# Ledger of designs, part 36: designed miniproteins, single chains

Each design is a single chain, and the fold is of that chain. pLDDT is the mean over its residues in the fold that is shown.

## One batch from the design tools (miniprotein)

Design m1309
Fold by ESMFold2-Fast:
Structure m1309 (fold): chain A 80 residues (1-80)
Amino acid sequence: SEIEKILEETLKKLSEVVSPEELKKLKELLEELVEALLNKDIDKVEEVVLKLFELIEKSENPEKVREIISEFAEKINEAL
């Protein structure tokens, strides 16, 4: 439940800085990342992290998205 709360709070912050279309892509990758982390699927974590970095670089607001995702990663690491 803590992980679900972190994800929801992250998606809310992202919704303020990116389009709905970009938010959908970020949501899908963040949900895949959480699932891979919970399953301890290291290969999948690596794959999703690389896709996430590529999406951030191509973002409408790369600096803000990077800040939000960094905070998400810190909170998830503390919750796991």
Scores: mean pLDDT 85

Design m1310
Fold by ESMFold2-Fast:
Structure m1310 (fold): chain A 86 residues (1-86)
Amino acid sequence: EKEKIEKALELIREAHKLYLEGKEDEAIELYKEANKLLAEIAKPEDIEEVKAERGFDESDYTDELTLLHIENGILYEAIEKQEKKK
């Protein structure tokens, strides 16, 4: 599990670099890969708690890259909450 989290964080950092270089399609693909890895670990109850705390509404985001970035942040925060409850 920790290896999946670390890989997802590395993919997010690389996606951000690609975005700054204007390579949006490549950035989106890496954000999607990170999202998939984090979603395998994050529990639905912790995801819902983080969404509520952030006041998250998917309809506020019309850009796929921005939505994926925010969703990755929510998943990562949910995983951190899971670890703190142990």
Scores: mean pLDDT 79

Design m1311
Fold by ESMFold2-Fast:
Structure m1311 (fold): chain A 60 residues (1-60)
Amino acid sequence: ATLEEINAALKDQGIENVEVTEEGGNYKIKSTGESEIVHFPNGHAIELAKGKEVLYPAFK
C-alpha cells in the first residue's frame, strides 16, 4: 500500500490520533491518542496502544 492509501483508510475510519511516516521501505505508524484498531487497505488490522509504534510493510 502507498502512504496515500494508508492515510485515506485512516480518514475513512475516523481515526485521527495516528501519525504515519515512511521509513526504510516501511511505514512507521504511531498512536498519538487512545488505543485504536486500524484497518488497512490490504485487509490487515493492527491494534495501536497509546505511544506505541508499529512498522507496516509497504506491499504493492
Scores: mean pLDDT 66

Design m1312
Fold by ESMFold2-Fast:
Structure m1312 (fold): chain A 55 residues (1-55)
Amino acid sequence: SLDDLLAEAEALVRQREAEGLLSPEEAKRLLMQAQHAVAAGDLARLRAIIEEVRA
């Protein structure tokens, strides 16, 4: 579901921030983008954000 993917995106962003791989500003930007994707019902964008964070 979109909620499950949002939870995955949020967990990944926070993990990458904790590891020093994302700045706090980058993490905030990605979390806002993920929330906007859910609000828009944009499953493809939410998946793209997850893939970007994993890269």
Scores: mean pLDDT 84

Design m1313
Fold by ESMFold2-Fast:
Formats: structure tokens, C-alpha cells, sequence
Structure m1313 (fold): chain A 108 residues (1-108)
């Protein structure tokens, strides 16, 4: 199902963030973008794609100000809060928390 494909891609994004694998994260974003083009009415796919895009931007731009970083994290949390499928929402919230952990370790 589409939900199972989204979940698999969120899990792959989580591993990419954990391993700091920017290339793998770009591949996940490309696959999510393709799924969204095939299913443009799927709001959860759109929100997940936006969140992964923000994560990639954060990881590729280590020199972002603390304020810009905070605004992007808040935007991801707002997008995640609007996800309708509970399993997708939980997986995405876990992904956001992992991204926060990596960002905090980089600043410290």
C-alpha cells in the first residue's frame, strides 16, 4: 500500500540521518517526490516529503543560525502534527527527534 511505502521511506530516512548519509537521504527524497507526483492528493505524502526536504536542508547547511534552525524544526513539528495516519505520524516524529539529536551534538 502507499502507507507501507511511505513508512519504509521514513525508516530509510531515519537510518540516513543516524548514519549522516546525505546521499541516501537525497535518494529517499527523490522517491518521496516520485510518490507524491503519482499521488498528488495524498496529504500525508506531501507533508512527509516536505519534512524530509527540511531535514536534508538542515544537514547540508551546518552554518544556519540558531534562530533559522529553530524555525525549521518548529515547521517540521507543525507539519508532523497534521499527518492523519497514526503510524506515519509516529515514525515521522521519531525521525524529527533523531534529527534534533544529531543537530544538538553538532552544536555542542
Amino acid sequence: SLTEEILELVEKAYKAVEENDIEALKEVLARLTALLRAHPDNEDARRVTMIVSIILYLLENPDLSEEERRELLELMEELASRIKDEKVKEAVEKLIEKTKEIEEKRIA
Scores: mean pLDDT 87

Design m1314
Fold by ESMFold2-Fast:
Structure m1314 (fold): chain A 60 residues (1-60)
Amino acid sequence: AAALRKQGEKLVEEGKKLFEEGDFVGASNLYHEAARLYLKAGDLAAAQEAFDLSRKVLLS
């Protein structure tokens, strides 16, 4: 659980970097992967936030 949550956090940070570089599709994909890892870890709140980020960057 802790390892999956840490991996999800790393993917969120990498997604933020892609967003800053203008790669919205890449950022969305990394946020979606982070959300899946958070779901496997049982962290429903973090998963929901990551799914929301994944959708929002495509609408930016």
Scores: mean pLDDT 81

Design m1315
Fold by ESMFold2-Fast:
Order: sequence, then structure tokens, then C-alpha cells
Structure m1315 (fold): chain A 69 residues (1-69)
Amino acid sequence: AARAAVRAVLRANPERAALYRDLDPDGDGVLDPGRVRLVMAALSRSAALRGVALPSQAEFAALLREVLS
């Protein structure tokens, strides 16, 4: 499933906590939409996610929070 593939890639990233801080610079729990868009565009080019339909920005934010829990 697309969500499972994205979750696995995020869990494999040793910098996932730093990524979250970069996407939520205000620390308010709301990820910056422009920064999320750039990260998702980069993920769509990865070999692990080639041909995988990416989740929405809201679903991506939820997946990133899950891997930090």
C-alpha cells in the first residue's frame, strides 16, 4: 500500500526527527505546506517509491508523526 511504503521510507530515515522540525519550524504541530510539498516531490523521485501513488499532504503529516512516536 502507498501509505505503508511511505511509512517504511520515513522509518528508515535516521534524520526523520530533524525533518519534522524543518517541516514544523514554529513547533505548533502544523507542518508548512510548501515544505511538505518539496519533501513529497523528492520522495516521488526515490527508487523505493517509483510508481507508488503518494498520499495526500495531510496523510503524509500523519505518517511522519507515526514514525516519530
Scores: mean pLDDT 74

Design m1316
Fold by ESMFold2-Fast:
Structure m1316 (fold): chain A 69 residues (1-69)
Amino acid sequence: GLPPAELSPEVLEVTREVADKLREIGDALDKLLTGERLIREGEATGDEELIAEGERLRREGRRALGAPE
């Protein structure tokens, strides 16, 4: 049967919305982790461009999580 008999339509809609939000949060966290990695790599190698890119990714990740600019 479609949908599962044990779940109301509202519960299924909320589940989809939560799944979509979890994917967005996952993408934001990936940007934060990648940014941190690039900053550390740039600091280790003296690459100012890597540090700048890492800072940009951290800013984008924080913005996606609802942090102020």
Scores: mean pLDDT 78

Design m1317
Fold by ESMFold2-Fast:
Structure m1317 (fold): chain A 55 residues (1-55)
Amino acid sequence: SKQSEIDVEVQKRAQELKAEIDARKDEMTPEEYEAALQAMVREVNAFYQKLSDEA
């Protein structure tokens, strides 16, 4: 179904963003890391909304 395809794309995007953040974790303060995770959540939610609206 279209919804299953959206779920897969969202999970993939979230994993990619988290991996990028984690790769830079040693270069971040705890506050910067938390802010990056919050920004990731916002990006993933926006991406999900976009795909859902186009479905």
Scores: mean pLDDT 80

Design m1318
Fold by ESMFold2-Fast:
Parts: C-alpha cells; structure tokens; sequence
Structure m1318 (fold): chain A 63 residues (1-63)
C-alpha cells in the first residue's frame, strides 16, 4: 500500500532532519539547527510536530 510506504519515508526524512538539527545545535549553530527543524516540521506526522516545536523553542531560548 503506497500510503503506508509514503508515511514511513516521510517519518524517516523527519527524523533525519531532527538528527541534523540536534547536531548543529550541539556544534553551536542554533540558527542552522532551527532551519533543519522547520524542514522536519514540513514532513512530520501530527504526533511528531509537538516534539519538533518543543525542540525549536528550546534552541531559541538558549540563544
């Protein structure tokens, strides 16, 4: 079923963007980290969106 496969691909892409963003934040690149989190938010499922938004807020507050 194509819908199931597309969902899994979008979830994998979302997790990849989150991973890159977390790495950038740890390297002292908060603006770049936020940009990648915004990309993750574009492909995120409703369940992942709150977690991504929380991470963006955390990074913005630590600037």
Amino acid sequence: MEEEFEREVEEALTLMWIGIAKLDARLGRPDEAIEFLRKALETASPDLQPLIQEEIERIEKEK
Scores: mean pLDDT 77

Design m1319
Fold by ESMFold2-Fast:
Structure m1319 (fold): chain A 60 residues (1-60)
Amino acid sequence: DIEELKKKIVELSEELTELVRKLKQARAAGNTDEVDKLQKEILEKSKEIAELMRKIEARL
């Protein structure tokens, strides 16, 4: 169901937006450990979004 995939993308996109905000704050503070952690979380969420988008494309 494409609608279920779209819903998951929206949820992940909202999480990604919050992680990006935190990443900017961590960079400004010079907190390298937090930056590394947030970058990995952002990459993981971005991969999940890309996989869901690919599934939608495959069904079109």
Scores: mean pLDDT 84

Design m1320
Fold by ESMFold2-Fast:
Structure m1320 (fold): chain A 66 residues (1-66)
Amino acid sequence: MEEVKKKVEEFAKSLNLKLSEEEIEEIARRAYEKWLEEKPLFDGSMPEEVWLSGIVEEEIKEYLAK
């Protein structure tokens, strides 16, 4: 969970997004839940950190679309 939160913070910073602590935590929670659901589908062809970063990026984009 904490590593997912760090990924959300890093990605938000790279996009120059000003997110509250509550927004970061909510996005991280959603990304973590999705990562756990998709983990059994991991085929090892992609580094796990890259896969997690992709999930975080998707969740941030979905959050901003609200």
Scores: mean pLDDT 73

Design m1321
Fold by ESMFold2-Fast:
Structure m1321 (fold): chain A 80 residues (1-80)
Amino acid sequence: MSLAELAELLRRSAEQVRAQAERLAAAGADEAAALARRAAELLEEAARAVEAGDLERAAELVEEADRLLREAAALLAAQA
């Protein structure tokens, strides 16, 4: 996988997560939506880190985004 391909994948992931955050907000899951939006922002930052060649920073940002998405999922399970 090239750095350009990896950055594109991360940007597509950010777009999908942001779309999901909007759906969560529309459903009234405001806290989960806020966590998902923050995760999308971190994925966009990870894409920029990849473009800069900072794969270590990109990995850290992806890990943080995943942590926030897991927290959002836990909140949804509690609110369902």
Scores: mean pLDDT 86

Design m1322
Fold by ESMFold2-Fast:
Structure m1322 (fold): chain A 71 residues (1-71)
Amino acid sequence: MENDAKAWTEEGLKYLAKKDYDKAIEYFSKAIELDPNNAEAWLGLGSAYKAQGDLEKAYEYFRKSLELQEK
């Protein structure tokens, strides 16, 4: 379907590139709602929170991404 987790993750990455971290977080959160195993969405959340200075949440979300991808 049109609103799959990959599409939400791709939109999140676009907002992250634009430095619109609030929208990036919204889109990555939607991706995770659809597919909680989407490691790219967890990485995106971590990157957005790190850019906002929320290092605690960034660390939490990076850890989830690593658990899913074995990076």
Scores: mean pLDDT 80

Design m1323
Fold by ESMFold2-Fast:
Structure m1323 (fold): chain A 84 residues (1-84)
Amino acid sequence: DSVRRRLAERARELARRLAARGPALAEAARLAEEAARALEEGRLEEAIRALEEAARLAAAAGDDRLALELDILAGLARILQALS
């Protein structure tokens, strides 16, 4: 419950940081926002896929830090899924 909400808040924070990097990361930002919604709704598989895709896009754009943070969040969502 609270863990899922905290992960969703983190996904929204990452979405804002991605959007702040400009139009090259706009799709990654959209995916991170989609992941936040999926986390709030308990759709963990959809959230994980969206975070992993956002991480790939961030890495492709050269933002290795945001890519790593998105991958860490996807990993935490996978752990939460395994505990459910």
Scores: mean pLDDT 88

Design m1324
Fold by ESMFold2-Fast:
Structure m1324 (fold): chain A 89 residues (1-89)
Amino acid sequence: SRAAALAAAQAKTAAAVAEIREAGRRATKEVVEKGPSELDKKIEELNALARRKAEELLAFDPERGAEHASAVNIEGAGGAVDAELEARK
């Protein structure tokens, strides 16, 4: 049903965001330890992970996949790293 599909898509999106945030924590720790030269590299790695998760969401729910993919890509575009830098202040 439409409601069940929406609930399942939201659960998958939440799981994807949580995974990207966990990766962002690890990336932020490395940036803090190794310095700002690692930042661009770690952001590229997070963007690649976010794109992969976005493609999985699009395949799962084509109707709303673009919306869910956008949310995941925002986390991958540095959102996860920014959130972890804020959490460490």
Scores: mean pLDDT 67

Design m1325
Fold by ESMFold2-Fast:
Structure m1325 (fold): chain A 104 residues (1-104)
Amino acid sequence: DLEEALKYLKKAKEHVEEAIKAAKAGDIEAAIEHVKKAIEYLLEAAKAALRAGDDKTLELIKKALEELQEALEALKAGDIEAAIEHLKKAKEYIEEAIKTVEEQ
């Protein structure tokens, strides 16, 4: 399950990076689609972390999901600066979650 969590965390990170690029380019529709995919992968990572009993990774995933939800709301409101800030915070939480899994 931790290997599965790691796989989904890495996919979520890639989609957050693509969402940041799309948002910076003004492609709001692409940014929203990448945020939605990142959320889907983080939910799969959360299920894997929960099954593994990895509470620390699960808490980091929950924080990343909260930041992605804020990013999605900001994108829908046209607040690109706020969206990018939330996406960057989500990426940091995902990177911490990846390290937590890899260092076990």
Scores: mean pLDDT 90

Design m1326
Fold by ESMFold2-Fast:
Structure m1326 (fold): chain A 78 residues (1-78)
Amino acid sequence: VEEKVEEYVEELESIRPLSPFEREEIRRVLTELLETDPEKAEELYERLKEALEKGESPMPIVIEEEIKRSLERMKEVI
C-alpha cells in the first residue's frame, strides 16, 4: 500500500510540484482507498492527474472524496 501511494504521489509531482498540504491530503485519501477499494484509488489517481495536467488544483477532488467517505460513515450510524 505504502509503495503504491508513493508511486501515485511521485507521478502526480512529475506533472507539477505539490505543496506539503496537498501531498499529505492526497497520500491520506489514496492510502484509505487502496486499503478498502484499490479500483477507486486508481480512479481517484486518474482524476487528480487530469486536474493537474489542466493546471487545476487537486484539492476540490480530494475534498469531494473525503466528503463521500464521511457520508458513507454517517450512513452506518444513521
Scores: mean pLDDT 75

Design m1327
Fold by ESMFold2-Fast:
Structure m1327 (fold): chain A 66 residues (1-66)
Amino acid sequence: MKSAGELIEEARKSEDPEEARKLIEEARKKVIEELKNAKTLEEAKKGTVLAIEVAGADYEVKLKEK
């Protein structure tokens, strides 16, 4: 399976806004699951950074849609 980071990058480069939204939703679900299962501070930090990246990519996709 693709990592959350890979899904975010594919969403950003996608020409189809609907495909991009699906990739963002999949990445968001994956980040939430990683944060729920984080057992170390390092894992929690990584998950938090990815959550911010997902929010940024979602905003970029919405700008492409208007």
Scores: mean pLDDT 76

Design m1328
Fold by ESMFold2-Fast:
Structure m1328 (fold): chain A 74 residues (1-74)
Amino acid sequence: MLDKEEAKKKIEELTGKKLTDDAVDYLFSLLGTDTLDQATIDGIAQAINTGYTGKSDVIDKDELIEALANAPSP
């Protein structure tokens, strides 16, 4: 299980993008948890990689919401 800081770092490594603190806070609020497992982090990183259409190296809360909304439903 990874906390917010560890999850942020892992997603940044998997996506090659930086996440804002607001984006990370949104993820944990959305999932209703204080920690994430590796499978959840991998799924989030995949959603960002497939749904993110921005030109920035930084993903804020609004860009994260859009990327997750564009991800295919499991």
Scores: mean pLDDT 78

Design m1329
Fold by ESMFold2-Fast:
Structure m1329 (fold): chain A 86 residues (1-86)
Amino acid sequence: MKLVITYKNLTEEERESAKEVAKELEKKGHKVTISEDGDTLTITIENLSPEEAIAAALNAIGLELEGHKVTISFDGDTLTISITRP
């Protein structure tokens, strides 16, 4: 499976934390692409198991409980998560 996570309006601390999590997944053998454009951080992770993708979605729901706006969509083998700080 492929996971695409897009973050908007994160603090610098939150952006660095997200990038560190992505780098840890890369160390575990996943293909990770990080792209930054203005206030938007996009992390693409390839070759995830369905369980790893579900875990990522649950983590994003945790961020919604902390006051972020989260949208989750699934299309084919791609899970897309968008996270925006209000």
Scores: mean pLDDT 77

Design m1330
Fold by ESMFold2-Fast:
Structure m1330 (fold): chain A 60 residues (1-60)
Amino acid sequence: MAKELGEKAAKFAYEAAKKYGVEEAKKLVGEKFGEEIQSLSVDDANYVTAKIMEALNEAA
């Protein structure tokens, strides 16, 4: 479900941003979750993307 994916992707994004910086974390998130997110409905993709952006903003 989009909620589970959003939580998983956000956690990964936060950890990556803390270790490698926000710019590198964006690349890593796209590489690991990009295809799965692209396969979702527009509202589910937006939800997951919002969770990722929230985590990246908190890490910055």
Scores: mean pLDDT 81

Design m1331
Fold by ESMFold2-Fast:
Structure m1331 (fold): chain A 70 residues (1-70)
Amino acid sequence: MKEEAEKYNEKGIELFKQGKPEEAAEQFKKAIELDPNYAEAYRNLAAALARLGKLDEAGEYSEKAHELES
């Protein structure tokens, strides 16, 4: 459900602000599982992965977010 996906996205953003990108990425992945068209969650996952040094994966999720927002 979109509302539940938004709650996971919000939790991920909070964890990311706390300097916990690995935990944030987990929450963003849960948001995407609940709403596969959730562009913001893909953008946030890309940001978390980039902070973890996973640049190739970050690029893939960033591209997916762009496609969903077009």
Scores: mean pLDDT 85

Design m1332
Fold by ESMFold2-Fast:
Structure m1332 (fold): chain A 66 residues (1-66)
Amino acid sequence: MRFRVTLTGSVTQMIGTVLRLIGEPSARVEREGENTYLVTHTGDEAEAAALLEQLRAEPHVEVEEL
């Protein structure tokens, strides 16, 4: 699964989201812009879907499934 994450809001909120993304096993995270990250999940489909839903639920986080 591949998706783009755009972070808006405070520095503290952005750091929390970035640490969550980096902490995901089987996830490849690439910075595309100052607050934009490309995430490629190569692990379990259910885990990838759970991460996507968690990110969509966060305030000031925009997620685009690619």
Scores: mean pLDDT 75

Design m1333
Fold by ESMFold2-Fast:
Structure m1333 (fold): chain A 65 residues (1-65)
Amino acid sequence: LPEKAIELIKKAEEEKKKGNNKKAADLLFEAGKLSQKFAESLGHPQAADDTYKDLMDEGRKVKKS
């Protein structure tokens, strides 16, 4: 994962703890998109696809909470 994506995930965890589920979900979606772009730039889109899916799914779950 790129450093920026890891930072976004950490911020999302902090927002979840504060009860800001919408903001936490938005941060997870941004981390997922950033991770996908990073892996595409490295020529390994399939390896990043799993991480992207996990982050997008986590964001959707947090948004519904």
Scores: mean pLDDT 73

Design m1334
Fold by ESMFold2-Fast:
Structure m1334 (fold): chain A 76 residues (1-76)
Amino acid sequence: TAAATAALKAAVAAALAAGASAAAIVAAIIALANAGATTTALLALAALADVLAAKGASTATVAAIVAAVAAAIADA
């Protein structure tokens, strides 16, 4: 839902602002998938991609991160 996407974007942006690494956020997303929350994990991945793009990450870098994390979610 749009509300869930907005909440996840806010949470990712807040975590990054508090000094969390992208790797830590990725680990949290994979943990959600391992817990059976695959839809939430995919929404969180989309939120991370949007936040990284807004912070000036290149489209190639964002695409590479999304592909790697999506593969890890599929393996979870």
Scores: mean pLDDT 74

Design m1335
Fold by ESMFold2-Fast:
Structure m1335 (fold): chain A 55 residues (1-55)
Amino acid sequence: SSQEKLLKENEEAIKLMREQAEEYKKKGDELMALVFELVAKSSEYVAERIKKKLE
């Protein structure tokens, strides 16, 4: 379904956000690293809730 496709794309986006957080951490930008990590965690929570409804 279109919802399953969107969830998959969102999972890939979360992966990229976590990679971005790691990149900022390597640059010493701890605040931006924390922001991207927090956004990724929030997006994971939402995706998991939607996934549960589709199951």
Scores: mean pLDDT 82

Design m1336
Fold by ESMFold2-Fast:
Structure m1336 (fold): chain A 68 residues (1-68)
Amino acid sequence: MKKVALVAATTEEQAEALAEEAKKKDKPDEIVKVLVQNLEEAIEKGKELKEKLNAEVTVYTASGRIEI
């Protein structure tokens, strides 16, 4: 199953840092970056991405790593 990391950040600089962490920790097949306002939005976008891609999705935020 395809592994996808969703990097959900409030700033572009934060998104770059979280993307590098995702590459090291989960070695995902794909990284998707999105700007979000809060954790709830990040989780919802992760669920949407999982359904659309039929993939294993892990969400990376400033608050931590979340498996969807």
Scores: mean pLDDT 83

Design m1337
Fold by ESMFold2-Fast:
Structure m1337 (fold): chain A 73 residues (1-73)
Amino acid sequence: SDEERKNRANLYAAGAAGAAEAGDAARAQHFSDMAKEYGNTPEAAEGAEAAKAAAVAGDARQARLYSSIAGKS
């Protein structure tokens, strides 16, 4: 049903956000893609986009952290 698809999309969107917070960009992207596939509402689609943006931001911060460590030789 549309309700079940919406609930599944929202669950995947939440999973993407959680993975992004944990710094797992690959998992966040996977869950974001699944949320879009199952999303029957603008809310689910917007949640997936927000999760993807958070994953990108997490990657940028990790890259800066490792660069700063390497630069202190």
Scores: mean pLDDT 66

Design m1338
Fold by ESMFold2-Fast:
Structure m1338 (fold): chain A 106 residues (1-106)
Amino acid sequence: ISEEEKEIVRESLERLAADPGIWILLIGDNLLIITDGDPEALKIAREAAEEIAKVPHLFVKVEGDTIVVRSRGNAEAEAFLRRAVEEIVPKEQQERAREYLRETYG
């Protein structure tokens, strides 16, 4: 992916990470963006998802309060996404997302 596309993803992740009602977790090549159902958090998550969807190697699917971003086997996009999450997303938000998934989906 290009440097411009990487910047779109970084800026989107920074916006998401700034909202306490948004929880972010990377599982394999899937980035999960989960909202607590707050209308402002949902709006921010959807706007960030629309920006990420502009990156051709990242595929976005919206499923209710959860947004999934997939690299679908693109090794460069997967490696970049993992690094960006590690650099930008607080560990507390990642643990909140894991807890929500355990409680909701087992």
Scores: mean pLDDT 77

Design m1339
Fold by ESMFold2-Fast:
Structure m1339 (fold): chain A 59 residues (1-59)
Amino acid sequence: MAEESKKKTEEALEHFKKAQEAIKQGKLEEAREYVAKARELLEEAKDAEASTEVLREAA
């Protein structure tokens, strides 16, 4: 796997950890932002890893 996809996956995990901490602190809005960012990074990592086989929005 490429360095970039691994880097994005690690970034996503870091954001998920921050989201979990924010939830425990009661910071739901910050948690939502962290989750959204993590999901976006994870999608980018997936796309980079399987670019030729990913049929996201073909149309």
Scores: mean pLDDT 71

Design m1340
Fold by ESMFold2-Fast:
Structure m1340 (fold): chain A 66 residues (1-66)
Amino acid sequence: SSSVQQATQQARDLLLSQGVSDDQAQRAGDAIGTVLSTMQDTLSDEELQELARRMARTVAAHWRGR
């Protein structure tokens, strides 16, 4: 769960750095955290962090495309 928490926080930080609002970054971070929680027994800590960053980048790209 600590690895999931760290990866989730990194995702939120990335979203905020890309100009996503605090509210949207929190909601997207929560959704990413839920996905990471389902994968935590399958993926390493490093893979969880990479997945979180990829998901956050996808959300940010969608946000910028508006």
Scores: mean pLDDT 83

Design m1341
Fold by ESMFold2-Fast:
Structure m1341 (fold): chain A 73 residues (1-73)
Amino acid sequence: MLSEEMLEEVDAAMERIKFAVTVRAYEKGTISAEEALEILEEVLERVKKLNAKDKEELIKEIEERIRELKEEL
């Protein structure tokens, strides 16, 4: 059975995947900058609530991408 710590790490990994997929979709032109921004802001809020060991680095990457996208709007 997955421990609480393992579940938090799985959730963090899922959010990393969502971040990467969203960035790729935007780069490929599948989604707009506005759509990407909405998804990334939701991912950021979820990551901030996780108790994952490497979340600070992920938060920085997401915040930087959000900043770049806001400059496009």
Scores: mean pLDDT 80

Design m1343
Fold by ESMFold2-Fast:
Structure m1343 (fold): chain A 66 residues (1-66)
Amino acid sequence: MKEVEELAEELAKKAIEKIFSEGVPLSEAAGQVRAELEARLTPNDAEKAYLIASYLVSKEIIEKKK
């Protein structure tokens, strides 16, 4: 459980950096996160981690909107 949350947070942080600092499209960043999660976790845990990562990315996007 902790490993799933920690990995989701790490990949969300990397996705946020790619979107805002490197100009990577959200769809491409999301695809990279999903692929890395699926490579490292079981399908069920990868889906849970992806939902956590998606929440964290969405929160950051909202926070950066003026």
Scores: mean pLDDT 79

Design m1344
Fold by ESMFold2-Fast:
Order: C-alpha cells, then structure tokens, then sequence
Structure m1344 (fold): chain A 86 residues (1-86)
C-alpha cells in the first residue's frame, strides 16, 4: 500500500532527473549518452506506474494526476530515446 506509493514517487523523481540529463546530452550532441539516460528513465517510469497500479489494487488512493504525470513523462522519455537513435 503506502510503501508502494512512496517507492513509485522515488522512482518517478529519479526518472525526472535522468530525463533532464538526457535533454542536456541531446543539446550537447551526445546521442549515445542521451539514449542510455532516456532508456533508463523509461524503465524507472514503467516501474513507477506498475507500483502505483499495485498500490491501487491494495486499496490505496493514487491521485489520477500522478498517474497522468508518469505516463506523459514516459512518452517524453520514449521520444527522447527515439531522437537519440541513429
């Protein structure tokens, strides 16, 4: 329940840091680094979404805004990875 929500929020925060670093790498022309960081952010966001869904199944209230934010940032990470590919 609550521990799953906390873990999801921690993973979301780490993914946001990785997205920011991936954007910096893309702007610097380091496509390989940008790709690796974006893919890592994607993995963390997918895990955060799974943990939010598990928390809801256990009766915890997860605000729709948190799920939407995670899903939108997952799309952003996927787009950054695509832009970084050869």
Amino acid sequence: GEELKKKAEELFRKAMELINEAEKALKAGDKEKAYELAEKAKELLEEAIRLYEEAEKLGEKVPVSKLVAAELNLVAAETMAELARK
Scores: mean pLDDT 84

Design m1345
Fold by ESMFold2-Fast:
Structure m1345 (fold): chain A 55 residues (1-55)
Amino acid sequence: GKLYRALSDYTAVEPDELSFKKGDILEQLGRDGPRLLARLNGKIGYVPLSGVEEI
């Protein structure tokens, strides 16, 4: 899928979200409005699209 890079550290605030660190590479699995459904290190969850950039 499309790859995204994390722009900053993020701590999940909802149970369906992923926490990540600046520079982490996330694989896109889907989209839900302003949220990206992503895979990071074998885990699947939502991340805010504003916190990542497409590479």
Scores: mean pLDDT 87

Design m1346
Fold by ESMFold2-Fast:
Structure m1346 (fold): chain A 64 residues (1-64)
Amino acid sequence: SKEEEIKKLEEALEKAEKVLKESDDPVIHRVLAHELRELLKEAEKLGDEKLVKRAQELLSTLGV
């Protein structure tokens, strides 16, 4: 369901945010940037503006 997809995205974004806060490793950040771009696309497909904004903010923190 849409609610289940939203919950999975929220969970994935929370995990990504924790990794970003806990590590300054450029390799980890590169992998995370690719993951966040895919999460952003999924959030856009779901039409969830809150998740779209959160993914964009995390990508902005990575400088991409």
Scores: mean pLDDT 84

